# Designed miniproteins, single chains, continued (2): the designs that were tried, part 91

Each design is a single chain, and the fold is of that chain. pLDDT is the mean over its residues in the fold that is shown.

## One batch from the design tools (miniprotein)

Design m7158
Fold by ESMFold2-Fast:
Structure m7158 (fold): chain A 97 residues (1-97)
Amino acid sequence: DIRAEAQKLLEVLRRVEEADPSKAELVELLKKALELLLQAAETGDYQAFIDRLRTELGLSLDEIREIVSAILYLSQTHNLEKILATAEGIFDLIENE
């Protein structure tokens, strides 16, 4: 249940921000990326995830790679298998651009 995994990840992100307020901007960015990742998981359109981060948030491919890497780390650490699988698919697509 990817929705349940997303709720768990949002709780992790809230605790990260509480422990280190200097990460507030990164946490907000990861929350936005998570919303777009859930849409990519639902549609299978991983390119739309990349394109929307580039167009809506003005992020470079290197910045998107860093965001996806952070999601990969957090999803692996917290056993979020469905989010992990989607993030791996997006990461593979970025590495081929």
Scores: mean pLDDT 86

Design m7159
Fold by ESMFold2-Fast:
Structure m7159 (fold): chain A 63 residues (1-63)
Amino acid sequence: GPIKELARELLARLRAGEDPSELAARLVETLRQQGKDAQAAGFEAAMAAGRTAALAAVHDLSR
């Protein structure tokens, strides 16, 4: 679904060292639109915590 697709694109960008900002914002918006506010907040916190936490959170959403 849209979350998995956005997460896979975001994971590829993070691994390539590219700017994740637009895809991260779209992923948060999609999560909130689906009523997954706790997951959206957790994802935002992981993105702010650093590269290792961000990669783990994005990888989990890409499954």
Scores: mean pLDDT 82

Design m7160
Fold by ESMFold2-Fast:
Structure m7160 (fold): chain A 72 residues (1-72)
Amino acid sequence: APLLEALRAASEVIRRYEPELRDVMTEEQVRKVKSEAIETAVRLAQLGSSVEEVKKRVEEILKEAIEKAKKE
């Protein structure tokens, strides 16, 4: 996917999960998770991944972070 499309897709997924991220972890941890998701979206775009692959991978990162935070 083009970089701009990948970043838009990642931002949309992040916005959907951001309230739950903020409920289960510190603001500093939320920033780190968001950075990881954006960096992953950039890498996938550079590798020619589809927008759907970017969305799926970003969502997996956010869900995994939420589950880990709930376990401390």
Scores: mean pLDDT 84

Design m7161
Fold by ESMFold2-Fast:
Structure m7161 (fold): chain A 90 residues (1-90)
Amino acid sequence: SLREEGERLLEEAFELARQGKVTPKTAYLTGQLMAILEESEERIGEFLLLLRPDPKLVSAFSRGYQDTVEKGTLSDEEVRRILEELKKEL
């Protein structure tokens, strides 16, 4: 399912962040994904702590998250496009 694929890609994004390899594009897409998955504040905080040394990555993540929340409900096609873009960056 799209949710299961999203959850798997989120775990890969966490691993990339632990390795210090996240780009602004990856941070933005991960912000979108965490909004789509309706992740807890605690889980969002955990990811942000891994990005905290770089304000550009924190900003990109926050923008991706807010853009997605403000857009509201996404179609399956829109979710699939975001997952495909994130997969290319991982």
Scores: mean pLDDT 88

Design m7162
Fold by ESMFold2-Fast:
Structure m7162 (fold): chain A 68 residues (1-68)
Amino acid sequence: KILSEEEVLANIDTLLASMRAAGASAEAVAIWARHLKEELKESLKEGKITEETYKKAVEYLDAQVAAW
């Protein structure tokens, strides 16, 4: 099943909300986001997401990390 942009971004928001609830530091979120970007790249390589979705997810993650 191919994940939509909306599904990927909603999943990221759910994880970010959990990290906020847990009191995660900016450093912890930055490390998590780096690993998630690697997982997203593998999902792109496996055809589970589109290149457009990958780019949007990376941009969104970078913005969220910067705002944390």
Scores: mean pLDDT 84

Design m7163
Fold by ESMFold2-Fast:
Structure m7163 (fold): chain A 74 residues (1-74)
Amino acid sequence: SAAEEARRALERLAEGDLSALTTLLALGDQAVPPLKEVLETGDERLRNAARLALQLIGGPEVDAFLAAADAREA
């Protein structure tokens, strides 16, 4: 599934494989739900990778989610 592919790509990205960004960008909106989940539940490394991927995918829903997440961390 797209969600499983997104999670595998995120793990590779968290390990330093920047080529995983191309997979996440290709999935686009389909990657957003699993990336949001990891941003809230993952360890620091996975959360940093998820935030980077979400920032690069972008869009109104993603931008609103990241703004809300930043408000919770402040």
Scores: mean pLDDT 79

Design m7164
Fold by ESMFold2-Fast:
Structure m7164 (fold): chain A 88 residues (1-88)
Amino acid sequence: MEEIEADPLFLVFRAGQALSEGKLDEAKRLLDEAIRKAGRPTLFELVLRGKIAMKEGNKEEALKYFEEAYQLNPDSPIARGGLEEAKA
């Protein structure tokens, strides 16, 4: 009975769209809402937060999020790719 707009999965999808459009503040707000509703960040949400930090020019913040994603699942090529981009 929760609305689709409040669905964490839908919020994450919209955050990805906002990121691709350069709407960094909106992407962060949508991800924060998704994490709050889910009670904890998923690997994909951590990766998106890292990509947002990279676009903002904050490599240190991006590294932190990608490291958390990598620790959650070291086999994730997306998390590993983010770490390599942030280290460059």
Scores: mean pLDDT 76

Design m7165
Fold by ESMFold2-Fast:
Structure m7165 (fold): chain A 76 residues (1-76)
Amino acid sequence: TEVKILDKGLIPLDDDRAVGVAVAESKDKEAAEKKAMEEAEKLMKDAGYTPTASASSVREEDGVYIATAAVLGTKA
């Protein structure tokens, strides 16, 4: 099962907090959800933030699943 990252980015909220977002696409719903969350968490950790909360959603478009994950992190 192939998973494609469509987009990812880090959005600073204040001096100590940011949100990492990742969007993944796959024909496998669980693979898309897992990859989006892993990429968002990795983005936060690589930027020096500790993940504190997360949310994800998935939608289907023409037999393909698009998952979006958002991870809130704090800079310790």
Scores: mean pLDDT 86

Design m7166
Fold by ESMFold2-Fast:
Structure m7166 (fold): chain A 60 residues (1-60)
Amino acid sequence: SEELLERSRELTRKMTPEEIAANQPAIDALVAQMAKSDEATRKELIAAYLEELEARLAAG
């Protein structure tokens, strides 16, 4: 969804260039998985991904 995409962009703005580059394969994998999923599953996948990313950024 557009809201989740905006949250993703917000988190990306807080990341270093090295973190962004290292995170690209995870985004590619997420996009591929979402292409095979229904809308509810896609939202859950994005939300889980963003929660994990936020936790990593807060810890580091």
Scores: mean pLDDT 77

Design m7167
Fold by ESMFold2-Fast:
Structure m7167 (fold): chain A 70 residues (1-70)
Amino acid sequence: MDEVEKLVEKLKTASPAERVQLALETRNWSKEQQEYLLELLEKEKETASPTDQNWLDGLIALLRAYIEEQ
C-alpha cells in the first residue's frame, strides 16, 4: 500500500512520458493495489488543476481496464 501512495506522488511530479511509463507498470500490480490506486487518483482529481485532470482521467480509464482484465 505504501508503494501505491509513492506512485501517486511520483505521477504528480513526472513528465507526460514518465506518467505513461509509470501507468503501464501498474498493469503488473495486484488487483487490490490497482483498486487502491484508483481510489487515490479519483480523490486527487477532485482538487486537481484542469491540466492535471487530463492525465488523471487517462490513468483512471487505464486502471479501470486493468482491473476488469483481472
Scores: mean pLDDT 79

Design m7168
Fold by ESMFold2-Fast:
Structure m7168 (fold): chain A 57 residues (1-57)
Amino acid sequence: STEAEIDAAVAELQATYGLSAEAAAELRESFRELGLRDVATLGAVIDNGRAASAAGV
């Protein structure tokens, strides 16, 4: 199901970027609203998270 896929993706990103519970919850909501439609969309979300992490350091 889409929900299980979203949960797995968020868990992987949380582990990779050390996201807080709040950030992980926001990302999960974004994935639910967007759906897992395109790799390009998922790539953009990942790149945005990476850029935010780099900017924060």
Scores: mean pLDDT 66

Design m7169
Fold by ESMFold2-Fast:
Structure m7169 (fold): chain A 80 residues (1-80)
Amino acid sequence: MDLKKAEEALKKGDGYKAGEYGIRAADKALAAGDAEGTRRGGELAVRGGLAEKKDAAKGAGAAIAGIGHIVQADLLQGKL
């Protein structure tokens, strides 16, 4: 559900919510050992953070958190 909410927020131009839902989706996937879900959530968080134009600090925070989740997904898949 959170991946879908992140994608919907991104389509509506709500970078902050896209980042928030992306991070939630990635956290849930990571807790379940789901590397693909962790990567997808992280990628949506990065995209949301980069789309955030009104609050650069919140945008940067979401993008950094998303990058961290992508790295965690790579570690789960033995890619690093």
Scores: mean pLDDT 80

Design m7170
Fold by ESMFold2-Fast:
Structure m7170 (fold): chain A 68 residues (1-68)
Amino acid sequence: GVKEAAQLVLNAADKGGGIAKVELPDGEVLEFDISTAAGAIGAVLNVIGSGEGESKVTVGDKEVVAEG
């Protein structure tokens, strides 16, 4: 869910966790540098604001599916 995806991003950002990949419901993949506050916020907002369908957030070896 969205809360789990946000928690993944925030936990990884707290650890300086590199690149988050957000796969949108249309199959577009966005990359955010979550070592920055702007990148972490951008990843979370794109997951929440994806609209119809579900988004997938990947950070390292961890994946969470979020409903938009």
Scores: mean pLDDT 74

Design m7171
Fold by ESMFold2-Fast:
Structure m7171 (fold): chain A 67 residues (1-67)
Amino acid sequence: SPLLDKAREHLTRAEQALAEGKVDEARRHISEMTRAILEYYRETGNWDEARELLARVQELQARVDAA
């Protein structure tokens, strides 16, 4: 799915931004990742695929909030 691929690309970029201490850049990528996941779920109704990526969003959001 192009939307899931987009979500995974933003996941990678958020991880890189956090490793570089670029918290605002990481926040932007987490937002874009979340948008792509929710759009995928809205279009397909497939929660199983969306759930794993949303768990990764929660982990990244906690790391940003702790920074």
Scores: mean pLDDT 86

Design m7172
Fold by ESMFold2-Fast:
Structure m7172 (fold): chain A 120 residues (1-120)
Amino acid sequence: MKKEKYFKEIEEAARNGDVDKIKEILQKALEEDPSLLNYKDKNGKTVLHILAENIENVPKEKLKEVVDLFRYALLAGADIDAKDENGKTPVDIMIEALKKRGEEELAKELKDFVEKLKSQ
């Protein structure tokens, strides 16, 4: 799979709030080339940064599914400490975005999950 095509497809799906397409692309990447999770674009952004930045486009009823996919990618070896050009991790962006939407419980669940994962 070409990294540029992967990034373009995931960005388009995320911008459209197409959770089913996001899920398909992430599952395929994990099966075929897990290194795609840690690929950084010219701005230091990973696929998880792109997902977090576009969470506003996700329908409310699908937010939990996207957060669950995000957690699954972290368990599959996505770099939890990857910083973009602004010094932010995907987790930082996702937590802030979820809080902006009033999803404080989902934000807390993700934060607690990440803290446990980092303790390994």
Scores: mean pLDDT 81

Design m7173
Fold by ESMFold2-Fast:
Structure m7173 (fold): chain A 75 residues (1-75)
Amino acid sequence: AAELLEAVREALADLPQPLRDALLAALEQSLESAEGLRLFGETMARAAESQGKDELAARIRALVEELVAQMEAAA
């Protein structure tokens, strides 16, 4: 989870502070479900891609899938 939070902060670094805070709050809510986490992660990855940060986008997607796999393995 900590690595995903840092990657999201990096993807949002160029956004105004209020938008960054709102998106980080949405991430906390998304951690309660695999579907919500995937949807949030894809949104953040697309935001990184729009800034030319393709490696960061790939990292966000990979971290989301790792967390989803851990959630599904615990069920």
Scores: mean pLDDT 75

Design m7174
Fold by ESMFold2-Fast:
Structure m7174 (fold): chain A 80 residues (1-80)
Amino acid sequence: GVVSSLSAPKVTTTSTSATVEFTLEVSSGQVRVTALALDSAGNVVGSKSVVLPTGTNDVKLTLTGLPAGDYSVELELEPV
């Protein structure tokens, strides 16, 4: 697929979870989005993926069961 826009992601964390909210515009085909939860050392401690169709997609992904700590979230986009 072809991505036309991605909003600035909104990230909300607790000590054991991370939620990322974003809007992705896909102009053609499908795009796989993978959300990666990274600990303070930069290690991937959780992931969740979704495949989004052509059009405007409002997305909320929640990763649960993370080890206690501070997290950042990285989004990876892969055309399908």
Scores: mean pLDDT 83

Design m7175
Fold by ESMFold2-Fast:
Structure m7175 (fold): chain A 62 residues (1-62)
Amino acid sequence: SASELEGIAIAYLLEVEKPSPEMSPEERIAAGEKAVEYARLSGNERLLERAERALRRAKEEA
């Protein structure tokens, strides 16, 4: 369901926005890519924009 997809997207998004100190840049980017994927599948445009912004920041900080 869209709600389940939103939940998955949010879980990955939190890993990108609040990464653990042990998380590599590559792992953070991978989590961001998954957040964007699931946000897009959910149809939640605001969540997708947030995920895309988080992924962009992760790539810039790598």
Scores: mean pLDDT 87

Design m7176
Fold by ESMFold2-Fast:
Structure m7176 (fold): chain A 100 residues (1-100)
Amino acid sequence: SKKDKIIELLDKAISLLEEAVQRAKETNPALAQQLESFIEELRKAKEKIKSMTDEEAKNIAREVIDYLEKLADYLEKTMGDKELVAKLRSIIEEIKKIIE
């Protein structure tokens, strides 16, 4: 279902951000803490989507897209990690294709 694909893409985004947290922990603990807060918001969105219809999940997915785009911009400015940002933007584009 569309909902299951959105959940899978959110899991991929969470995994990428968890990797970013591990890299940030030693050099920038404040950034690591902020990234952990972003991960918690994505986990909350995932839990909401699990109990929703496909149409309701699309509305939450639009909110998540806006959130992830802002996060990608933030990571580009703070970490300069072009590979991480590119992977995150790829996930955003896949979510967009599901919800159109």
Scores: mean pLDDT 84

Design m7177
Fold by ESMFold2-Fast:
Structure m7177 (fold): chain A 68 residues (1-68)
Amino acid sequence: DALEYLRRAYEAAARAGNGGGATAAGHAIKQLESGDVEGARRGAEEGVKVAGDDEEARRYLEQAYKAL
């Protein structure tokens, strides 16, 4: 479930203080909820790049990207 992975990525990034990862995941959630699957996929891909050393957030963003 791509939405569940994006929510977990957001929570992980927020706990780690990773503002970029949290913002990317949050935007992707909004895009997916509005039916913009391509926008959500692009958001997850950008989120992976921004997550950096936040392994948990990056892992969930990668799973979301693969599920989209």
Scores: mean pLDDT 83

Design m7178
Fold by ESMFold2-Fast:
Structure m7178 (fold): chain A 65 residues (1-65)
Amino acid sequence: MKLVVVRGALTEAQKEQILAVPGVESVRNFADHTVVEVEEDADPEEVARQLEALGFDVVGITETE
């Protein structure tokens, strides 16, 4: 599964904005970062670009199972 990592803990409104982005499967907050799960058939780089366009600080893209 491909993940886009965003800097910082997000508000509920910010999580709703991310969930509205095409190709986003789920959003999980951690203490110092937020992880965005990308749909299986979606391009994580395209998702990252859209999140940056919304003003989110994208730290990177990673892959996990």
Scores: mean pLDDT 80

Design m7179
Fold by ESMFold2-Fast:
Structure m7179 (fold): chain A 67 residues (1-67)
Amino acid sequence: SMDAKVDELLERIENAETLEQLRAIREEIRRAADAGVLTPTQYTGLMLRVIGREIDLEREKEREAAE
């Protein structure tokens, strides 16, 4: 289930504009999972969202390079 911590992390992922910001968010997700504040299912879901955001940012860089 989603809770305030998951919602915060999702917002941070959505607001990330750089790969460096996503790296920091990934570290927070790993730390939260290690501390037991995220379930394995929540951890997996958040990591998939990070990967999706990384792909989106890489595609934006490709479009900027093309135009």
Scores: mean pLDDT 81

Design m7180
Fold by ESMFold2-Fast:
Structure m7180 (fold): chain A 66 residues (1-66)
Amino acid sequence: MTPDDIVQKTVTLLNNTPDLSLEQRTRVGQLLSEAIAALRAGDTVAMNKYIDEISKLLGVDPSVLY
């Protein structure tokens, strides 16, 4: 998985979830940045944690983002 893959999938899901609040959108953006930083650092445990939180906020299964 590349940073671009995570960004593209997350952006697509955000565009398909227009009823998300500004606070939820901001949280997803923060978690996305943390997931990318963890991925670049090789911290798979932290990356998976942030992806799981993003999926929970977007109401999708985490496998959709992998």
Scores: mean pLDDT 79

Design m7181
Fold by ESMFold2-Fast:
Structure m7181 (fold): chain A 76 residues (1-76)
Amino acid sequence: MREEVERAGREGEEEGRRRSPEAAEYLGKASGVRQMTRLEVARNPDEADLIEQGGRRLVQGLLEEAERAAEAARAA
């Protein structure tokens, strides 16, 4: 499961970079949010579930923006 999610994210980053620089930018931001979420969990392990939930929501929004940018590039 974790390996599948990591693989899917990596594939999305590669495709976004080739199809649309804008999509690649959003994917980069999502990666940054994932990294910051891990650091925040390490700092506050008692709140890990809440922090991870917030991070997942932010990442999901950025991935949706990346997909929209990729679709716009395909339509252009």
Scores: mean pLDDT 72

Design m7182
Fold by ESMFold2-Fast:
Structure m7182 (fold): chain A 75 residues (1-75)
Amino acid sequence: SKKKALENLKKHLKELGFSDEIVEKFIKVLENKASEKEINEVIDKLIELLEKLGKKNITKEIVKNYLDTLSEIIE
């Protein structure tokens, strides 16, 4: 169900070190309720968090494609 998918996504994002605030903004983007400005803020925060976790080769294109894929599933 959509509810179970969103709860699992929230759990996995928290396991990756995402804050509750970032997770809520992420979900808003996936539900197609975010403005272009909010989408850009989420992308920037995701890149910052992933870099802090030592992840390499994370580009804006990778993050945008990931968000677009999840949005299609959750819509």
Scores: mean pLDDT 73

Design m7183
Fold by ESMFold2-Fast:
Structure m7183 (fold): chain A 65 residues (1-65)
Amino acid sequence: GAERSARGAAEAAASGEGRAAADAAYVMHWNAFQDTGEEGARLAAEAAREGGGGERAYKSALQAA
């Protein structure tokens, strides 16, 4: 479910170039989804984008949401 999707997004990003960005995307996406579901996941994805999280991390977070 959501837990696996959020972790998958972080791992996908980390395999590229931005482990810190991947970790940030994972934490934001996971926390938002845990607390507010779909709406929170969307906000987490937006936050990851603003924070400069790798493009792959951002896209994976959106897809996982």
Scores: mean pLDDT 54

Design m7184
Fold by ESMFold2-Fast:
Structure m7184 (fold): chain A 77 residues (1-77)
Amino acid sequence: HMLSDEEIEALAYELQAAVYEAIANRFEKRGEKDKAIEDYKLAEEWYQKAIELMSGPDRQRAEERLKEVKEKIEKLK
């Protein structure tokens, strides 16, 4: 089984979102709330892009991550 171009693109978007989430988490731990919010918002955008191309368990996973990111943004503002 070879992944489709769409599946590869969706996974790349999810990976990009995870990178921004990790960067935001580091800013959060350092008390840099404004920077954390900015990078969590970028993670939100990339998770949304991934979700548009996903289905089934992959979509559910990305939707759960998006929910956590949105909760982080609300908590920090």
Scores: mean pLDDT 86

Design m7185
Fold by ESMFold2-Fast:
Structure m7185 (fold): chain A 100 residues (1-100)
Amino acid sequence: SVEEEAKKLLEETIKFLEELAKKSPNEGLKESLLGVVEELRELLEKGKIEEALEFAISTLHRLLLYAKESDDPVLKSQIPKIEELLKKLEEILEKLKKEK
């Protein structure tokens, strides 16, 4: 189902953000990313899938802008993955909205 696809994509996004936090030399970015992970997991546990998708999309847009302006080579190397996840999240959100 579209909802099951959305949940899998959100779990992939959570894992990506957790791994990025582990690799980040920036303590502020690390703390911010882990806070996002916690909020996404809470939204998923509450069954708020659409809200979780919207929050993930908003977060990845901000992260993409930060990565493009950053001098961090680790973060810059993740730009293609951020863009890939963003497109997939936006596509699944549109599919989910069309089911309503």
Scores: mean pLDDT 85

Design m7186
Fold by ESMFold2-Fast:
Structure m7186 (fold): chain A 61 residues (1-61)
Amino acid sequence: SQAELLAQVEDQLATARALIDAGDLEAARRQLANVDVMAEALDPEARAAVEAQRAELEARL
């Protein structure tokens, strides 16, 4: 379902944020790449919110 997909994407974003906070930038980049792929299947509104969070995290790389 879309709700399950969104929850998975949010978990990946949380993981990417934790990796950035820990200084593991290579692992963080890999997680953001996974988010990009999964976000393609999200509804437009959910995808826009995910893309905004992703961009904020990428700016910290």
Scores: mean pLDDT 84

Design m7187
Fold by ESMFold2-Fast:
Structure m7187 (fold): chain A 75 residues (1-75)
Amino acid sequence: MEEDLKRLKELIEEAETAIKNGDYERAVQLAREALDLADKLYEEGKISKEEYRQLVARVTALFLEAVGAEIEKEL
């Protein structure tokens, strides 16, 4: 359980790093993988509903930031 949560946190941190480097395409990919992992952990009962909500919110925020920054650069 903690190992899966650590892996999820690592995916989120990699997505944040990709955004900082301007690699928005990679950030979007990593955010999608993190969201999929969070969904699986919740379905398996390994994380609480509250933890799942917080993780989804964080990943969604990163996804939106990556997409928004990409649009801003193309604008």
Scores: mean pLDDT 77

Design m7188
Fold by ESMFold2-Fast:
Structure m7188 (fold): chain A 78 residues (1-78)
Amino acid sequence: ASRSEEGLRAIAEDVARAAITLLRQGKVDLAVGLLESTLASNPAMLPYLRADEELVRLLREASKTSPRAAALLARIEA
């Protein structure tokens, strides 16, 4: 794809915003599934997702009750 790095960042920010909204609604499995699908399709989004402090914070809260969220958080923090 000939998309710029700026475009990649913008898409990652939109995905992070959607996941944050789902996490705030308690829809942990949907949020984790969205992030897993995004990273499977484009691993280059990982550093942009890691830079979102609110997303990482909410995933840490979710990781206390969801092993799936804990596994995803470990991948994002690496």
Scores: mean pLDDT 81

Design m7189
Fold by ESMFold2-Fast:
Structure m7189 (fold): chain A 69 residues (1-69)
Amino acid sequence: MYLLVRITLTGVKAEEVKDLIPKNGGKIVSIPDENTILALVPEEQLDKLKEDLLKATDGKVEVTVLASI
């Protein structure tokens, strides 16, 4: 199952972390601003993606699940 997620960054640009999404089997849907990414992520990879984002941003990230598809 895939999850549609919104990734919100504080003080970090989407360009700096966007490559972590395909590394975790996800697909970028859009980057609506410099600090926000919308992505589709396999449910089984969500925790790994969250861990990678927290490490890359020093905890300055919020991941919100919007829908399951």
Scores: mean pLDDT 84

Design m7190
Fold by ESMFold2-Fast:
Structure m7190 (fold): chain A 92 residues (1-92)
Amino acid sequence: MTLLAGTALSVAITSTPEEVPKFLKQAEAYLKKSRGGTPVDPVLLRGAVDKAIEVPETYPYALGILAEQEANGLTAVAAAERARLLAAKERA
């Protein structure tokens, strides 16, 4: 499914027209892994965060996916991965 909904996506759309296609494509990949309203495999979630660390423009979408996983019950892992992503963002 190509529908992307969330505050992080809205912020990215209003930032710059050139970033929108990149953010949408990468967010779609992350969203596919997090869809279904159930916690994903922690290894899959960590892999998605590793990818986001390599591509700073995906940080808002990765944070949105982590928030969704916290809501789905993967709270401790998602919180730890969010901290890791934010630490990488501060270094970038």
Scores: mean pLDDT 60

Design m7191
Fold by ESMFold2-Fast:
Structure m7191 (fold): chain A 67 residues (1-67)
Amino acid sequence: MEEESLARYKAINTAIDLVAKGKTLEEIREELKSLPGVTDEQIDDAVALAEEIRSNPKVLEKLKELL
């Protein structure tokens, strides 16, 4: 359970960083697939979060300030 939590955290943080850098959802998915221990379900969840962030420009701008 703890290892799955770490993998999910890494997937989410990587997706957030990449979306803030202007990467496409496909590029984000490819990068997440390269992470050790990340499952396809965790990749799908992280990509869905990145899509939501991209759909809200104000959230995206705020993330660029925080990262």
Scores: mean pLDDT 78

Design m7192
Fold by ESMFold2-Fast:
Structure m7192 (fold): chain A 86 residues (1-86)
Amino acid sequence: SDEARREEIRRRAEEILREAERLSKVADQFPEVTPAVDAAAVAAHAALQGEDESVETLESMLAVAERQLRRARELAERALKEQKEA
């Protein structure tokens, strides 16, 4: 149902925001992570606050948030690994 899809989008957006908050602590040490963390948070907030938007629009915003979060994780993992190898 439309309602169930919207609730799933909301839950996933909240999960993205929690992970982005954790990654923001890594971004404090490695500024290259910041743009992806910020972009993920902005897109996730848009999905949460756009409850009047179509499900397709919300799913699109969620996909942007997930992609940016994935990029942030990758950058954070590289930065932490390089720090340990230095």
Scores: mean pLDDT 86

Design m7193
Fold by ESMFold2-Fast:
Structure m7193 (fold): chain A 68 residues (1-68)
Amino acid sequence: RPFRLDTSNMSREELLLVARIGLQEARELGAEEAARLFEKTIEMIEAGAPREEVVRGLEEGLRVLAEH
């Protein structure tokens, strides 16, 4: 899928940046579910959650935001 974010080589700091940008965009659009998913993903990153869980949360937030 040509527009899917390739997270394979993204650092933890880059994943955090994407999650923060997604959260801001979700809040500006009033996409409450997407905003909650990005907030959860940011909390997971800050808590030291495994990369796989962070990527899964980020992809879910982006999916919900794109469907809004």
Scores: mean pLDDT 78

Design m7194
Fold by ESMFold2-Fast:
Structure m7194 (fold): chain A 75 residues (1-75)
Amino acid sequence: MLSKEQLLQRGRDFYIVMRLYSGVEVSAAEVAEALGVSRSTASTAVREADAYIRAVVEPLSPEEREQFLRSLLSS
């Protein structure tokens, strides 16, 4: 069984990949269903991922964003 921290990290990574790589807008409910986590955990992961995208990912160059996405897909 994954820890709460590992589930939050998976939720954040999933949201970031879907939003940036696939261009698909995903809700907290969809993250919860995809990962088998509580809606509360998924909602926290989505909020944290959105804040992370704004603070860390959006300032990156297109090349750095591509490298970042590759690292998420490889983990």
Scores: mean pLDDT 74

